Designed miniproteins, single chains. Designs and how they scored, part 43

Each design is a single chain, and the fold is of that chain. pLDDT is the mean over its residues in the fold that is shown.

## One batch from the design tools (miniprotein)

Design m1473
Fold by ESMFold2-Fast:
Formats: C-alpha cells, sequence, structure tokens
Structure m1473 (fold): chain A 85 residues (1-85)
C-alpha cells in the first residue's frame, strides 16, 4: 500500500515535533536516514519531505550527504556517512 501525500506530511510534522526531545546523536541518525530516503525514493513528494526533514534535523550533515551523493552512488554515500558516526 502506497502511503498518501497527507500521511507523509503528517509523519514529517510529527518527527519535527519530536526533534527537540532527541539527543544530538539521535538527530544525526534520523537525518542520515531521512537523507538516504530522499536520495533513493522514486516518489517525488516523499523525496522532498524527507529532504526537508533531514535539513531541519541536521543541516550540516545533510549538506555533506548532498556533496558526497553528487560524486558517488547514494548507497555508497550513506554507508560512508554511517561509518563516520
Amino acid sequence: VEISDEELREAVAEALARAPDMSASQRAGAAINAALLAATSKNPVLARLARELAEALDPELYARALELAARHSPLETFAELKAEL
């Protein structure tokens, strides 16, 4: 079952609402996962919302993920980022 655009927006809003209660490590992990979803998703709405979530959680890590993704495959990029955490 495909998740609706409205359900995706609600999920992102809920994740952002919980972000202040997260530790820095939890936010970094969530940002990497959101950035991976944004880079690999074939759903443009999901990709956009995941990008917005990653940027809001950890903008520096998201910017680094974009730079690496431009030079490598998305899978290799995010494996490298997770290894550096």
Scores: mean pLDDT 67

Design m1474
Fold by ESMFold2-Fast:
Structure m1474 (fold): chain A 77 residues (1-77)
Amino acid sequence: KEFEVEVLLALAEIYLALAKKDMERGDYENAIESYEKAIQLLEEARKIATGKSREEVDKALEYARNQLEEAKKKLEE
């Protein structure tokens, strides 16, 4: 299932990039949606990832969750 992990990571990276762009533009609602989508994909990858790919997924999840919290904080502003 390593190919599936790679695909899920690639999709998550796309959503993380979109969310970052939305954050830079002040579009916090869209950023939240993109971070939430990235987290869902990463959680799927986490279930099947092992070794190095698992480490990459865990690191990406930590990043995505931290960024989601920031986006939510900005939206409350």
Scores: mean pLDDT 84

Design m1475
Fold by ESMFold2-Fast:
Structure m1475 (fold): chain A 99 residues (1-99)
Amino acid sequence: NPIEIVELQIEYYEKLINAKDKEEARKIHEEYLEKLRELGVPEETLEGLRKTAERLLEELSIEQIQEMARMMLEFLKEQLERLKENQQLLDERIAERLK
């Protein structure tokens, strides 16, 4: 479900904005990956996300990670609203076809 994945991404970045250090950021990311695994995201995708996060933690300061998370959160909230609107329109079209 793309809505559930985007909601989980929003939760992840909200936690990441409040991360005090890189160790807390790493723990937040590992919790995010576990929740994605529970949603049925493939291990290949999870491994790619882990490698990306490890690189970001190595290359960026905690302040830069928090800023990135803030920007991503804004983008994802807009995406979530659009996905919810599209789902409502789909549900309405299905209901109209059944009447």
Scores: mean pLDDT 82

Design m1476
Fold by ESMFold2-Fast:
Structure m1476 (fold): chain A 92 residues (1-92)
Amino acid sequence: EKEKLREEVLAKLEELLAKAAAEAGLSEEERRQIAEYLELVREILEKLSLEELEVALKILEAMKAGKMEFEPEEAEKARELSKKIRELKEQM
């Protein structure tokens, strides 16, 4: 389950970034930098819990659907997840 959720989160993030890059008209070099960033993200995702991965997936699905507002509980979980990701990156 955790591996499947991790792959779903990564796939959704890749899809969103690819769409944003295409819409922004990014260069090949800039797209390469995004790919390097995604490798770092994959490593961070391996350190997340099942619940944290579920929160990340819900956020990415909402972003893909163009949802601009989150419920207070969803926003709080997003803030906690962001803090944990930052802490994990600092330890790497």
Scores: mean pLDDT 69

Design m1477
Fold by ESMFold2-Fast:
Structure m1477 (fold): chain A 55 residues (1-55)
Amino acid sequence: MLQKLVELIKEKKYDEAVELVTKNTSFSKEKAEKLIKEDPMKLIHQIYFEIASKK
């Protein structure tokens, strides 16, 4: 999942990146979209730690 998210961000497919995040994590569409626009690296880091913490 994270690998595909990084590739989508690299290709500037932010809309698809948001959908991938919302389908595979507990993040809302609004939160994922905001983070992708503001700082996509922060989103990736938060997902990484959130998944590790929740699982």
Scores: mean pLDDT 76

Design m1478
Fold by ESMFold2-Fast:
Structure m1478 (fold): chain A 123 residues (1-123)
Amino acid sequence: SSKREEVAKLVEEAIALVQKAIELAKKGAETGSKEITEKALELAEEALRKGKEALEMAEKYVKDSKAIGYLQLAVSYLERAVELLQKGLESSPEERKEYMKKAIEALQEALKYLQKALEVIKK
């Protein structure tokens, strides 16, 4: 595979993980479940790792300023989502629901920018 194809695969994998994290975070916002929040955090952390790897590879091999910019925004929102999910785990069930709602917003913004990055990479 070309380096551009490798970056695209990492972004596609991050998108799938973020979509799963959003669905779990929605359930966490309804229930305040610690177990669901832990699973959402694991998926968000894996998405962040893949997003950071995609960004590093895009900077080194793709060198497309739009793709890099969108990946930087996606990584920033994923870092925010991870922080919010971690705070949710440390909180009461009712406070956890509110952290899950905030995490959903951050994950949705990350998803948007990952999708924009993928469109640029696949040109």
Scores: mean pLDDT 92

Design m1479
Fold by ESMFold2-Fast:
Structure m1479 (fold): chain A 73 residues (1-73)
Amino acid sequence: SAALKEEAERLKLRIGLYRLMLGGTEYTLERMQKQPKSPEREALIERNRRAIELLREEIRRLEERLRRVEEEL
């Protein structure tokens, strides 16, 4: 149906945006890990690691939803 095709396209857009956010966060984490160690830096690294985990989980949920929508096409 047209509605399912539109939902699939919206999900693809959202997945793309979250993947861009994930890439940016991973890049930031890599840059931070190359800087001198400090307790403040380590706290920021842990916060970024948690953000990466949350982004990966959201991407996984959206990809599973997209898979289900595409199976109904």
Scores: mean pLDDT 87

Design m1480
Fold by ESMFold2-Fast:
Structure m1480 (fold): chain A 60 residues (1-60)
Amino acid sequence: SEQYEKVKEQFKALIKKNGGTISTDEAFALTKSLLEQGVPYEVIAKAMEEAQREVIEEKK
């Protein structure tokens, strides 16, 4: 879905900003913001997991 893809890209951007590793503090801040915007936690969790996987696979 469009929402899922946008959330996934936001997490991918955070992972890339931190050299390929997810920042715990930044991930929690983004998750909280998305929950406040009405994004379901299940969408956030799946998007974050897939973002990590895609960044590893897309390396360079």
Scores: mean pLDDT 79

Design m1481
Fold by ESMFold2-Fast:
Structure m1481 (fold): chain A 107 residues (1-107)
Amino acid sequence: MAEEKVEELLKETEELIKKLLIEEVGEEEAKKILEDPKKLAEEIDRKIEELEELKKTAPPEAHSSLDLTILTLKALKAKILKLPEVEELKKKLIELIEEQKKRAEAA
């Protein structure tokens, strides 16, 4: 189901962020960031900004993948901070995944 895909995607994205933080700042510092929801949200915001900047110069073929990644990071941030918009962002992720699937099937 699309909901299962969203939960899987959020979990995979969280694990990827953990791995990238460990590689960038080391295990001890990464653990401190991961234990602080505000610091983790700031790191996610930084990644979102980097991806939005990349999208400005990326070829059209990369836009769908970048949009999915950006929306996934926004949903993960909302989940970490327990924001009320987390459910709306998850719903938008489901819609985007289904739309991308339809486009792939049409191609």
Scores: mean pLDDT 79

Design m1482
Fold by ESMFold2-Fast:
Structure m1482 (fold): chain A 94 residues (1-94)
Amino acid sequence: DKAEIEAEIAAARETIATRREEALAKAEAELPGEGKERVEALVLGIESAILIVEKYLAGEISKEEAEKLIKEIEELTKNKDLEGLEKLKEELKK
């Protein structure tokens, strides 16, 4: 239920934050430039998606708004638009 989902989201968010640096270092070693950009885009996309779900569960945004934002994140992540993802994440933190 809602409380279980919120707890899982919080745990996932902490795990992503703590493992981001390790993932970036590994990706940079394996695929210099390309790997780092890909991992950064994926991490930012996931973090932004978690923020959207948290806002939806808090009643701050509608289901329709959440779905629209998730679709935007998917497109930005696919295009490796780090600037767009960072800007969206900043807006979501407000």
Scores: mean pLDDT 73

Design m1483
Fold by ESMFold2-Fast:
Structure m1483 (fold): chain A 78 residues (1-78)
Amino acid sequence: LVAELEALLREAIAASAPAELIQALGNLRDAAVFLEQGRLEEARRMLELAEKAASRLPPEQQARIQPYLDAIRARLEA
């Protein structure tokens, strides 16, 4: 998950993607890192920031990142 999000973030930056997409991917990557460290409160905060950034994206882009939002949320609730 972390490596996948890092790759997506690097590709978005290289492609000069919208700031909202870069922000959402960055916050998702940070949430995944905090989850791996057992830092659930920090992970939840990063997920909330990612959800806020994602809500500002066009619906098609929101749909593409939704699986990553859902995966992190599911792990936080486990």
Scores: mean pLDDT 82

Design m1484
Fold by ESMFold2-Fast:
Formats: structure tokens, C-alpha cells, sequence
Structure m1484 (fold): chain A 70 residues (1-70)
């Protein structure tokens, strides 16, 4: 479903942003993940809006969000 795809995209991006803050992923890796999600059929606008939102969160907020989505 579209809702399930969006939820999975949010969870994937939240985890990617946790790993970015830990130095385990680069910004290029996050950009690659965003492209992969769009290629899987997630709307590009949704991916971009979620990524922008996640970039404003602290590591603790990102870890909490990722845990709640998994």
C-alpha cells in the first residue's frame, strides 16, 4: 500500500540520519538511499520533505523515531 511504502521510507530515512550523525554514513550515502526509495515508487516530494524534516532532529529524537517505526 502507499501508506506502508511511506512508513517504510520514513523508517529507512530516520535510521539513515541516525547513522549519518554517528559518522557511519556520508551525505552521499543518504542521497543514494533517497534515490533508491524514489526508484521503488515512493513520491520524490515525500522523500525530500521527510529528509528535510529529519535533518532538523537531534540524534536522540532520530533514534526514538526510528525505534517507534520499526
Amino acid sequence: SEEEKRRNALATLALAHVQLKRGELSQQDVDTIKRFLVDLGVPEKFVDEVDKFLSTLSQQELEKLAAELL
Scores: mean pLDDT 87

Design m1485
Fold by ESMFold2-Fast:
Structure m1485 (fold): chain A 66 residues (1-66)
Amino acid sequence: MLTPEQKKVLKVLAEKGVGVPVSYRELAEKTGISLATVKRAVDYLIEQGIVEKDPEDPEKVVLKPP
C-alpha cells in the first residue's frame, strides 16, 4: 500500500510520462513535500520496481512502464 506522499510523487511522474527524467527538486516543488521526504518516497518506489534512477543524472528519476 502506498503512502499519500508516495502517491503524490507517483502522480507527478505519471503526468510527465513514462521514461521522462524528473529531478527530486521538481518533485518537491510540484508536490509541496520536503526534498528529504521525496527522496524517501522515491527510494520505496525504486524498491517496488515502479521507478528507477536516471543513469545520466543522479538527481533525476524515471517512471518505469506498468
Scores: mean pLDDT 82

Design m1486
Fold by ESMFold2-Fast:
Structure m1486 (fold): chain A 75 residues (1-75)
Amino acid sequence: TDFLVETLERIAELLRREGRDDLAELMRGMAEGIRSSPLDPEEQRDLLQAIIELLRRIGAPEEVIELAEEGLRRI
């Protein structure tokens, strides 16, 4: 749980640096939601996989995608 939250916060920071404040805010909102209502491991994997697919579709930098994939491997 903590690792997923940390991963989402790191993704949010990188997205803000790229001027994607909308997506950064979405990622931070998800992180806060997970802190308040923890997801089971399957839900965590599904969420992070969906985020990785979104990041690929918008053409996010490889560094951002690698962070998300590292998070997925640790869930």
Scores: mean pLDDT 80

Design m1487
Fold by ESMFold2-Fast:
Structure m1487 (fold): chain A 60 residues (1-60)
Amino acid sequence: EEVVRLAEKGLSPDPEVQRRATIELIEALPEDFREGAARAIAKGHPNPVMREAAREALER
């Protein structure tokens, strides 16, 4: 599925790609969902790079 290929960007070995994809996904969500999603990722995501990116998104 196309969504699988898009998810691969977040699973890239390149931390810059992972960080950017995470921030863009959070910012694409409605404002009400952004804070909740960023918090959930920052607290529970297994990838530490994505957790860091989610924390950065919360500061914006």
Scores: mean pLDDT 68

Design m1488
Fold by ESMFold2-Fast:
Parts: sequence; structure tokens; C-alpha cells
Structure m1488 (fold): chain A 91 residues (1-91)
Amino acid sequence: MLSPEEKELRRRAALISASFSMLALEAYLMIKYEELSPEEREELRRIRERAIELSNRLDALVKAGKLTEEDLREAEKELKELEEELRRIKA
């Protein structure tokens, strides 16, 4: 049985994982439909690949029952950093 604390950690992980997936989708749509330099396309691919990697890592930790508050804090930090990188390309 999942503890109430583990359920809340899993809910937060699901929301963060969804945010990474949305970020990866946004980067993909920019690569596919926007006029970008080769350098900008490569940065967007890197952002997309990193977002997918981090989402998969969170999902793996949830599946293994090893998810911690530290993992969520680190994922939230990495999400914010990738969102800022994407925002700079859009500017």
C-alpha cells in the first residue's frame, strides 16, 4: 500500500514529468515549424532530449518506488533551467 506521503510525492512527480513532456513538445514544434538558425535548432534538440531524459528518470524512480523529496527538488530546478533556456531562444 502507498503511504499518503508517497502518494503526494508521486502526484508531484507526475506534474513535473508532464511539464517536461510539454517543454519537449514545445521545443519539437519550434524545430519543425519555425525559421531557426542551425545553432538554434541544435540547442532546441538538446533541450528536448534533456527534458525527455529527465521525465523518463522521474518515471523510473516512481516505478521503482525510490522517489525522494530530493529528486523532486532537483527535477524542479532542472525544469526551471530548461524553461529559461527555451525562453531565451524565443526572445
Scores: mean pLDDT 86

Design m1489
Fold by ESMFold2-Fast:
Parts: structure tokens; sequence; C-alpha cells
Structure m1489 (fold): chain A 72 residues (1-72)
């Protein structure tokens, strides 16, 4: 359920990590389903730009992969 994934992102992720999850959802809805490598590249960029914790990165990655699974 997309709404449950977005709720977990809002409750447990930092603002930048939440925004990254929402951006991945927007890409998927536009028909651009990211690969696991692309997700890892997005998270590395966000982590360098905003200083995400390791926990934020791991949680955001899991939620992004769950979004990909729902649309495949």
Amino acid sequence: DVDEILREARERLSGPAQAAVENVLARIQDGDIPTEEEIDNILRLVQRTHGLSEEDVERARRLMLQLVELFQ
C-alpha cells in the first residue's frame, strides 16, 4: 500500500530522505521505474548533499524498493 509506505517515510525519515522517497514514487508514476543501482545512486547523492544518517539511508532504500515492487 503506497499510503502506508508514505506514512512510514513521514514518521521515520528525515525531511531530505522523505523527499527522496516521494521523488522515486513520482518517477514510478510517470512510468520511469528506477533500478536498484539507480536507487543506490539517488541515496548516495542525497546523503552527500544533506548528510543523511546510515539508518535514514537504509530505511529510505527499503521503502523505495517496496515502491518499485508494488508497481512491477
Scores: mean pLDDT 86

Design m1490
Fold by ESMFold2-Fast:
Formats: sequence, C-alpha cells, structure tokens
Structure m1490 (fold): chain A 69 residues (1-69)
Amino acid sequence: GNVEQGGLLYATRCSACHEGGVGPAKGSLAKKFQPQQIVNGIPGTAMPAWAQKLTPQQRKDLEAYLKTL
C-alpha cells in the first residue's frame, strides 16, 4: 500500500468521524486497528463496512498509512 495515498484517504473519508469525536482518534486507532475493521465495520457501532465503498488498492493504501501511526 501507498502511505501518502492512505493519508489522503483517511483525511477525506475517515477524519470526519475519527477526528470529529464520533469514533476513536487516530492515536487510539493505531493501538487497536485491525484490517478486518475496515472491511466489515464494527458491529454495534456507527463504523460502516467499507469493502464495497473502497477499492482493494484504496484499502491497502489506508492500511499502510494506519501502520505508520
């Protein structure tokens, strides 16, 4: 995955919830993140499944970015 493209994806697709107080901020995500949470979402929360909304390449880029946190 491409870390720079993952950072851009996070800023445009994820930051409204994860930096806006709805979900855990990126520092907490770095400690708890699992790739399956992007694919399937988190049941019982506002976190949606992204498997149909992101390309496989976009998911790999986002995962690469989150691994740098």
Scores: mean pLDDT 67

Design m1491
Fold by ESMFold2-Fast:
Structure m1491 (fold): chain A 71 residues (1-71)
Amino acid sequence: MEELRKELLELTRRAQELIKKAEEAGDQQLVQELIEAVNRAHAAYSFGSEEETREALEELRALIEEVEKKL
C-alpha cells in the first residue's frame, strides 16, 4: 500500500495542475472528469481493496496522460 499511496499523491498533484489549466481554458467538462477520477482513486485507497486502488490509479494515469497531450 505504501507504493500505491506514493503513486496516488503524485498522480493527484499532476491532476491538480491539469485541473488548473483546464479551468483557465474554460473546459468545465475536463475539470469535472479530472476531479471525478481523483476522487475515485482516493475512495478506492481509503475504502477499497489494493486491486481496486491499482485499477483506479491506472485509470487516473491514463486520463492524465491523455489530457497532457491536449493542454
Scores: mean pLDDT 84

Design m1492
Fold by ESMFold2-Fast:
Structure m1492 (fold): chain A 77 residues (1-77)
Amino acid sequence: KEMEEIEKIKEEFAETLRQVSEETGDSKLAAEIDEWTKKSVAEQLARGLYILTVLTSDPKHAKSARKLQEAIEKLEK
């Protein structure tokens, strides 16, 4: 049950990252994110935290930053 919950959270996290890459319009970033989503939870979490710090530095991405923060909090469980 816990493992299935984590898998679902990973999918939500990956979806959030894809939405962020679509908003930035960077096709290279989109490809990198797709590759990261196939990695372990720990690797996804580390990259997500880095992306979150970048998003929070730009008020333009405040809503995406909040959505990513919520996804990271669920993934950390």
Scores: mean pLDDT 66

Design m1493
Fold by ESMFold2-Fast:
Structure m1493 (fold): chain A 78 residues (1-78)
Amino acid sequence: AAEERLEEVFDRILERYSGNKKLVELVKKARENVLAMSPEEKERIADTLERLLKGAETDPENKLGYDFVIDLLLKELA
């Protein structure tokens, strides 16, 4: 459940930001670290990333803000 949601949201981030090589590397490291976390933390991270990615996709006026927060969160998780 949470692991499947994490795989899907990480894949969607990789597709959306495929041109950003540094962010791609952060996703790989963040994925390894998150998959080692507790089930509760995995669910929390999945919920957070899904909300941020939906915001980036559906709210173009705040796109730079969502992009910034996604990058910051991935750096913290890496």
Scores: mean pLDDT 83

Design m1494
Fold by ESMFold2-Fast:
Structure m1494 (fold): chain A 91 residues (1-91)
Amino acid sequence: MEEEVKKLIEEYKKRITPEDIANLRATAKAMEALGLPYWKTYRAVLLLLEGKSIEEIAKELDMDKEWVLRSVKTFLEKLLKYIDEREKRKA
């Protein structure tokens, strides 16, 4: 699981734009302001992009480590699929 998340985040780093990062930050902030629990998943991905460990993220966001791993994996898979579809449309 942790190695899978590491591979996903490294692939995501290679393919994201500065605009993608700005959108993640804006969405996390908006969701937090609205009291929506999903903001923690967005923030976890941002913290991984900054090089923080899963253990550090779990402590900072008051989440279970296994929950962080599952949420981040699922979300990164969706983000990468979105990038794949975006790239195909530009080709």
Scores: mean pLDDT 80

Design m1495
Fold by ESMFold2-Fast:
Structure m1495 (fold): chain A 74 residues (1-74)
Amino acid sequence: SPLEERTRKIYEELLKIYKSTPNPSPEMLEKMSEILQLIRQAQDALAAGDLESAQQHVDKAEQLLKEVKEMHKK
């Protein structure tokens, strides 16, 4: 499904950032942890057939990933 593909892409980008960041800040780690929690919540919602909740969790995870990407550029 499109939402499953989006959760996979978020995870892959997050993993790439994590592997390229030897000393992540506490703020970056907190946001990364929140993204992982949102991905898990999206997967649980998809398994339950709750597409609306899954969409909301994915959208939030993508917004936080943008913030992590901006922090990584600094």
Scores: mean pLDDT 85

Design m1496
Fold by ESMFold2-Fast:
Structure m1496 (fold): chain A 89 residues (1-89)
Amino acid sequence: SSLKDDAQAATDQGDDSLRKSNQSDAKTGYEISKDSYKALEKKINELKKNESKMDSDTIHSYSALQFTKTSLDGMYNSFKKSIEREEKE
């Protein structure tokens, strides 16, 4: 598959995971967002190695993927802090 298609597919999967995490309890949402975050981090690192070969369309899809990863990172950290707070309170 092309780099653009790979980035778009990963973005779509990440967006689906964000939706599912938002609809889940804290523990389930934590696991979904954590797994999705790690998968997107790996994919972004793989795509980064080919950054010099990216056309404008691929760069656009890659930027969307990075935005989705940032959203998942925020979700994952929010659930993590909630769990840590429950352990201390």
Scores: mean pLDDT 77

Design m1497
Fold by ESMFold2-Fast:
Structure m1497 (fold): chain A 62 residues (1-62)
Amino acid sequence: MEELREELERAFQELKKAIDNGDLKAGAQHLSRVRELAEKLGEEARPLYQEALDYVKKYLDS
């Protein structure tokens, strides 16, 4: 469980880096990975998954 959470956090960090660099292709790939890992973790991952969605939304709104 802790290993899966660490992978999720790492994927989220990669997502943020991709978005910050304007790499939408890498961002989409990392968002997909975040979603997959969040689904495996269940409700415990919901706040982090929501944070990832909010980060993407902030980029799109800017």
Scores: mean pLDDT 79

Design m1498
Fold by ESMFold2-Fast:
Structure m1498 (fold): chain A 100 residues (1-100)
Amino acid sequence: MTLEEKAKRLLELLQKALDIINSDPSVSPEERKRIAEEAQKIYLDIMEAIQNNDKEKLVEAARKAVELLRRAKSISTNPETQAELDRLIEEVEKIIEELK
């Protein structure tokens, strides 16, 4: 996969995570807002990494995405949300491994 293809996959995984979190009533509106704001920062970092063909910046953004998803998992009390976020974390970590 090209750097751009990996970056686009990371964006898809981040969007799936947001959709899952927004569907979880155990996550408060305040926590959803904070998660969305952090995701927006990660999105901008990914877009900049694509524009500049910056592998190191993409790895940094992917690591931030893992940290965000782990935090979201800890906030959720829904086992289905936790399981889906674990799957997305595994997919993001695979992208990080492929970029190293």
Scores: mean pLDDT 87

Design m1499
Fold by ESMFold2-Fast:
Structure m1499 (fold): chain A 86 residues (1-86)
Amino acid sequence: MKKIEEYKKKIEDALNELQSLVDRMKELETEYNKLLEKAKEGGPELQAQADKVKREYEDTRKSMIEKAENLLKLVEEYEQLVKELE
């Protein structure tokens, strides 16, 4: 049973991390769009800030995909462990 509880915790931790990354992506997308609108009316400094936010968004998206793939593996391993309980 101890291994089942360890996998439950890993799945919960992975879900919490995934949710945090999704929330961060939404914040970065909102910030990026606001900076792009301001850059059309303002100076090149706002375009540089938008480009930085875009890079942070792409990095966060990559982390989210990696965490989602890891979560799927953890769920499959957890299901296998549950099937082996007598």
Scores: mean pLDDT 82

Design m1500
Fold by ESMFold2-Fast:
Structure m1500 (fold): chain A 84 residues (1-84)
Amino acid sequence: AALSAEERAEIEAKIAEVRAEIAAGKLTPDVVAQFEAAEKAISGEDPTALAKAVIEKNPAPEELVAEALAKAPEIVAETRAALA
């Protein structure tokens, strides 16, 4: 499925934030490699790989990330509604 312009912008903003942490040296080389793989997957519209890269930096239950990804379009829609 194609991402909306708003969904793409939100994902790109998250990618930029993670890249800033990489530049600051806060991520291990393994997590950096995982993030770069996730960034390539986003070009193919796969936000799941990005979530996995973020989890590896900050250990969290996989279920929380799966739930967040399932709600990502809804969260973007709610944020847009709140800003209107």
Scores: mean pLDDT 51

Design m1501
Fold by ESMFold2-Fast:
Structure m1501 (fold): chain A 92 residues (1-92)
Amino acid sequence: SRKTAEVNYNIGLEMEKKGDYIGAALAYISAAIEYLRLGTPEDVQKAKEALEKAIELLGYEGVKNLIDRLIKVYPQYKEEFEKLKEMLDELE
């Protein structure tokens, strides 16, 4: 849901302030996945913004490696993670 995406984005901001960049990136990626699941153009744009926040913290390679690890841990969300990787490639 949109509220779940917003909560995850705010968790990312909190973790970033504490210097937990891996935790923050995970929260931003979770927000991006939830926004992509909503599927409106506005939500896709918010997914891109959350992904850009993760890239600022870990770089393109770091985010790509994290998503690949998440696909292995959560194979049920593989489709959403693959869409996020396509978005990552467009931003590089």
Scores: mean pLDDT 84

Design m1502
Fold by ESMFold2-Fast:
Structure m1502 (fold): chain A 94 residues (1-94)
Amino acid sequence: SAAIEEEKKRLEKEKGISRESLELLLEASETKRYEEAARRADELGDYETTLTAVGGIAAASGSAEEALRIMKELGLSEEILKLFEKLVEEEKKL
């Protein structure tokens, strides 16, 4: 409904989550779509969108370790790889 769509826009603004990042997640149903989104965003230096797409890879693959393997095979930037490795290590400590 129009009321729900307006509320989503308000929440996106308050949470700092871009509409574009959410659309990439909603449209991607397969790991390959997230892989393409991650590569494109990384090439543009859009780290927020790249991390969002990487989250989609992890969800679709069923493990953060498998997602990290895929990211390395895709040749994503070292900065993104290091950040994701740190997030995986922190989750394992919890």
Scores: mean pLDDT 66

Design m1503
Fold by ESMFold2-Fast:
Structure m1503 (fold): chain A 82 residues (1-82)
Amino acid sequence: MLPNLSEEEQEEILRELKNLMVNEKIEVNRENISEIARLIKKKLKEKGIKVSSNKIKELINHLLDKSEGDNEKLLQGLEGIL
């Protein structure tokens, strides 16, 4: 289920997730989603955007479900949206 997020909040979360995957070379999985959500929340706060880590985690879980846990499919999905 998609969390109740504005279009701006969703776009910024997806941009920070893509940055972690592409530039930081972080593999996204069920075990590290909580840590990834924490890192994204910190980056969003630096931009003045306040989003709960739980909402970020729910969005990432939804994207992982859609990609069947495949990080290459997840990244391709992000590139199609951004």
Scores: mean pLDDT 80

Design m1504
Fold by ESMFold2-Fast:
Structure m1504 (fold): chain A 73 residues (1-73)
Amino acid sequence: MLDEFVERVRRAILEAGDDPVAVVRKLTELGRQLPPELQRLLSRYMIETLDLVVKKGAEEAAEEFARRLREAL
């Protein structure tokens, strides 16, 4: 379950690419499919992840988000 959730988030960021607006849209859509606990966790790290997309690109942002989600759970 957890690894599947983390992989879904990572994939959503990679599919959106380096466009932070597209990343927000995909993560918001993904969040609507998740339990409230996972929605809150996703929202908690979203701003930091968007900053990383802008500064380092989608690939590095996706890996860092995945790391943070695993550590938070």
Scores: mean pLDDT 78

Design m1505
Fold by ESMFold2-Fast:
Structure m1505 (fold): chain A 65 residues (1-65)
Amino acid sequence: SQSLVSSLTALEIRAAGLGVKLTIEVRGDEVVARLEGDDREAMERIAREVEEVAAKHGYKVTVEF
């Protein structure tokens, strides 16, 4: 949905501001998120936000570090 895409795009921008590279792929009913960076705490925080956004929109989520 447009709302999902907008929320995920906002998270990519937020992650970049924290020095985290967030790559998101949406496949059917699944969101696949890949995180790269030096700040593990920031990556874990962004991962939780991705999970919350995906769940709110009825999507499954897979997170890779």
Scores: mean pLDDT 82

Design m1506
Fold by ESMFold2-Fast:
Parts: sequence; structure tokens; C-alpha cells
Structure m1506 (fold): chain A 79 residues (1-79)
Amino acid sequence: SDVEAYLSALEGIAENIYEANKEAGELLLKFVEASEDIEKAEEYAKKAAEILKKDERWKDSGEELKKLAEKLLELKRKA
């Protein structure tokens, strides 16, 4: 399903980010785990995106991750 595809993509990115930026990686993993609690998931996604935007190495990835998180939250709201 689209939800599973986005979750798998986010998990892979979160693992790579965790090695370089543990705080952002931990927040992305919490976002994946909290996917049934839309309000909590949105909060974790926003915090991760803010951290990634401050890291020049991940600035563009932060914007892309925000878009993926928004799509996942939309799919969860419609389900």
C-alpha cells in the first residue's frame, strides 16, 4: 500500500539520519511509531523538519521529508 511504501521510505531515511543526526532520526522514528495518533505524529514530523533545515547537509532532505510526512498524515486521515 502507499502508506507502507511511505513508512518504509521514512524508516530508511530515519536510519541514515540517525547516524548523522540522532535527534532528528529519533523524532522520525517516533513519527513512524505514532502514525495512528495523527496529532502526535504531526508534532514529531514538524520537530524533525526544523532540526534538518538547520543542518546544511540535510536542508533539502528536510523539505522532502516534510512533504512525505504530510502525504502520510493525509492518507491516515482518509483511512
Scores: mean pLDDT 66

Design m1507
Fold by ESMFold2-Fast:
Structure m1507 (fold): chain A 72 residues (1-72)
Amino acid sequence: LTDAQVRAIHEFARLLVAEGATPQQVAAAVNGLIEGLSYEEIAKRAGLSVETVRRAVQRAADAAGLTPEEFL
């Protein structure tokens, strides 16, 4: 992972916590993201909505200066 991708992952986790996600949900979502899973699969494993995952990825990528495609 690049330094920008690591920063994006930290921001992604922070955004999920801000939305009320539990530590276990955050861990599942981050692991799914690193594994390259789809937003739908990440959402299912983390017990979150697809919309929540998609928005968190977009905001985290933007904060790190990445496109969503560059985030992984």
Scores: mean pLDDT 83

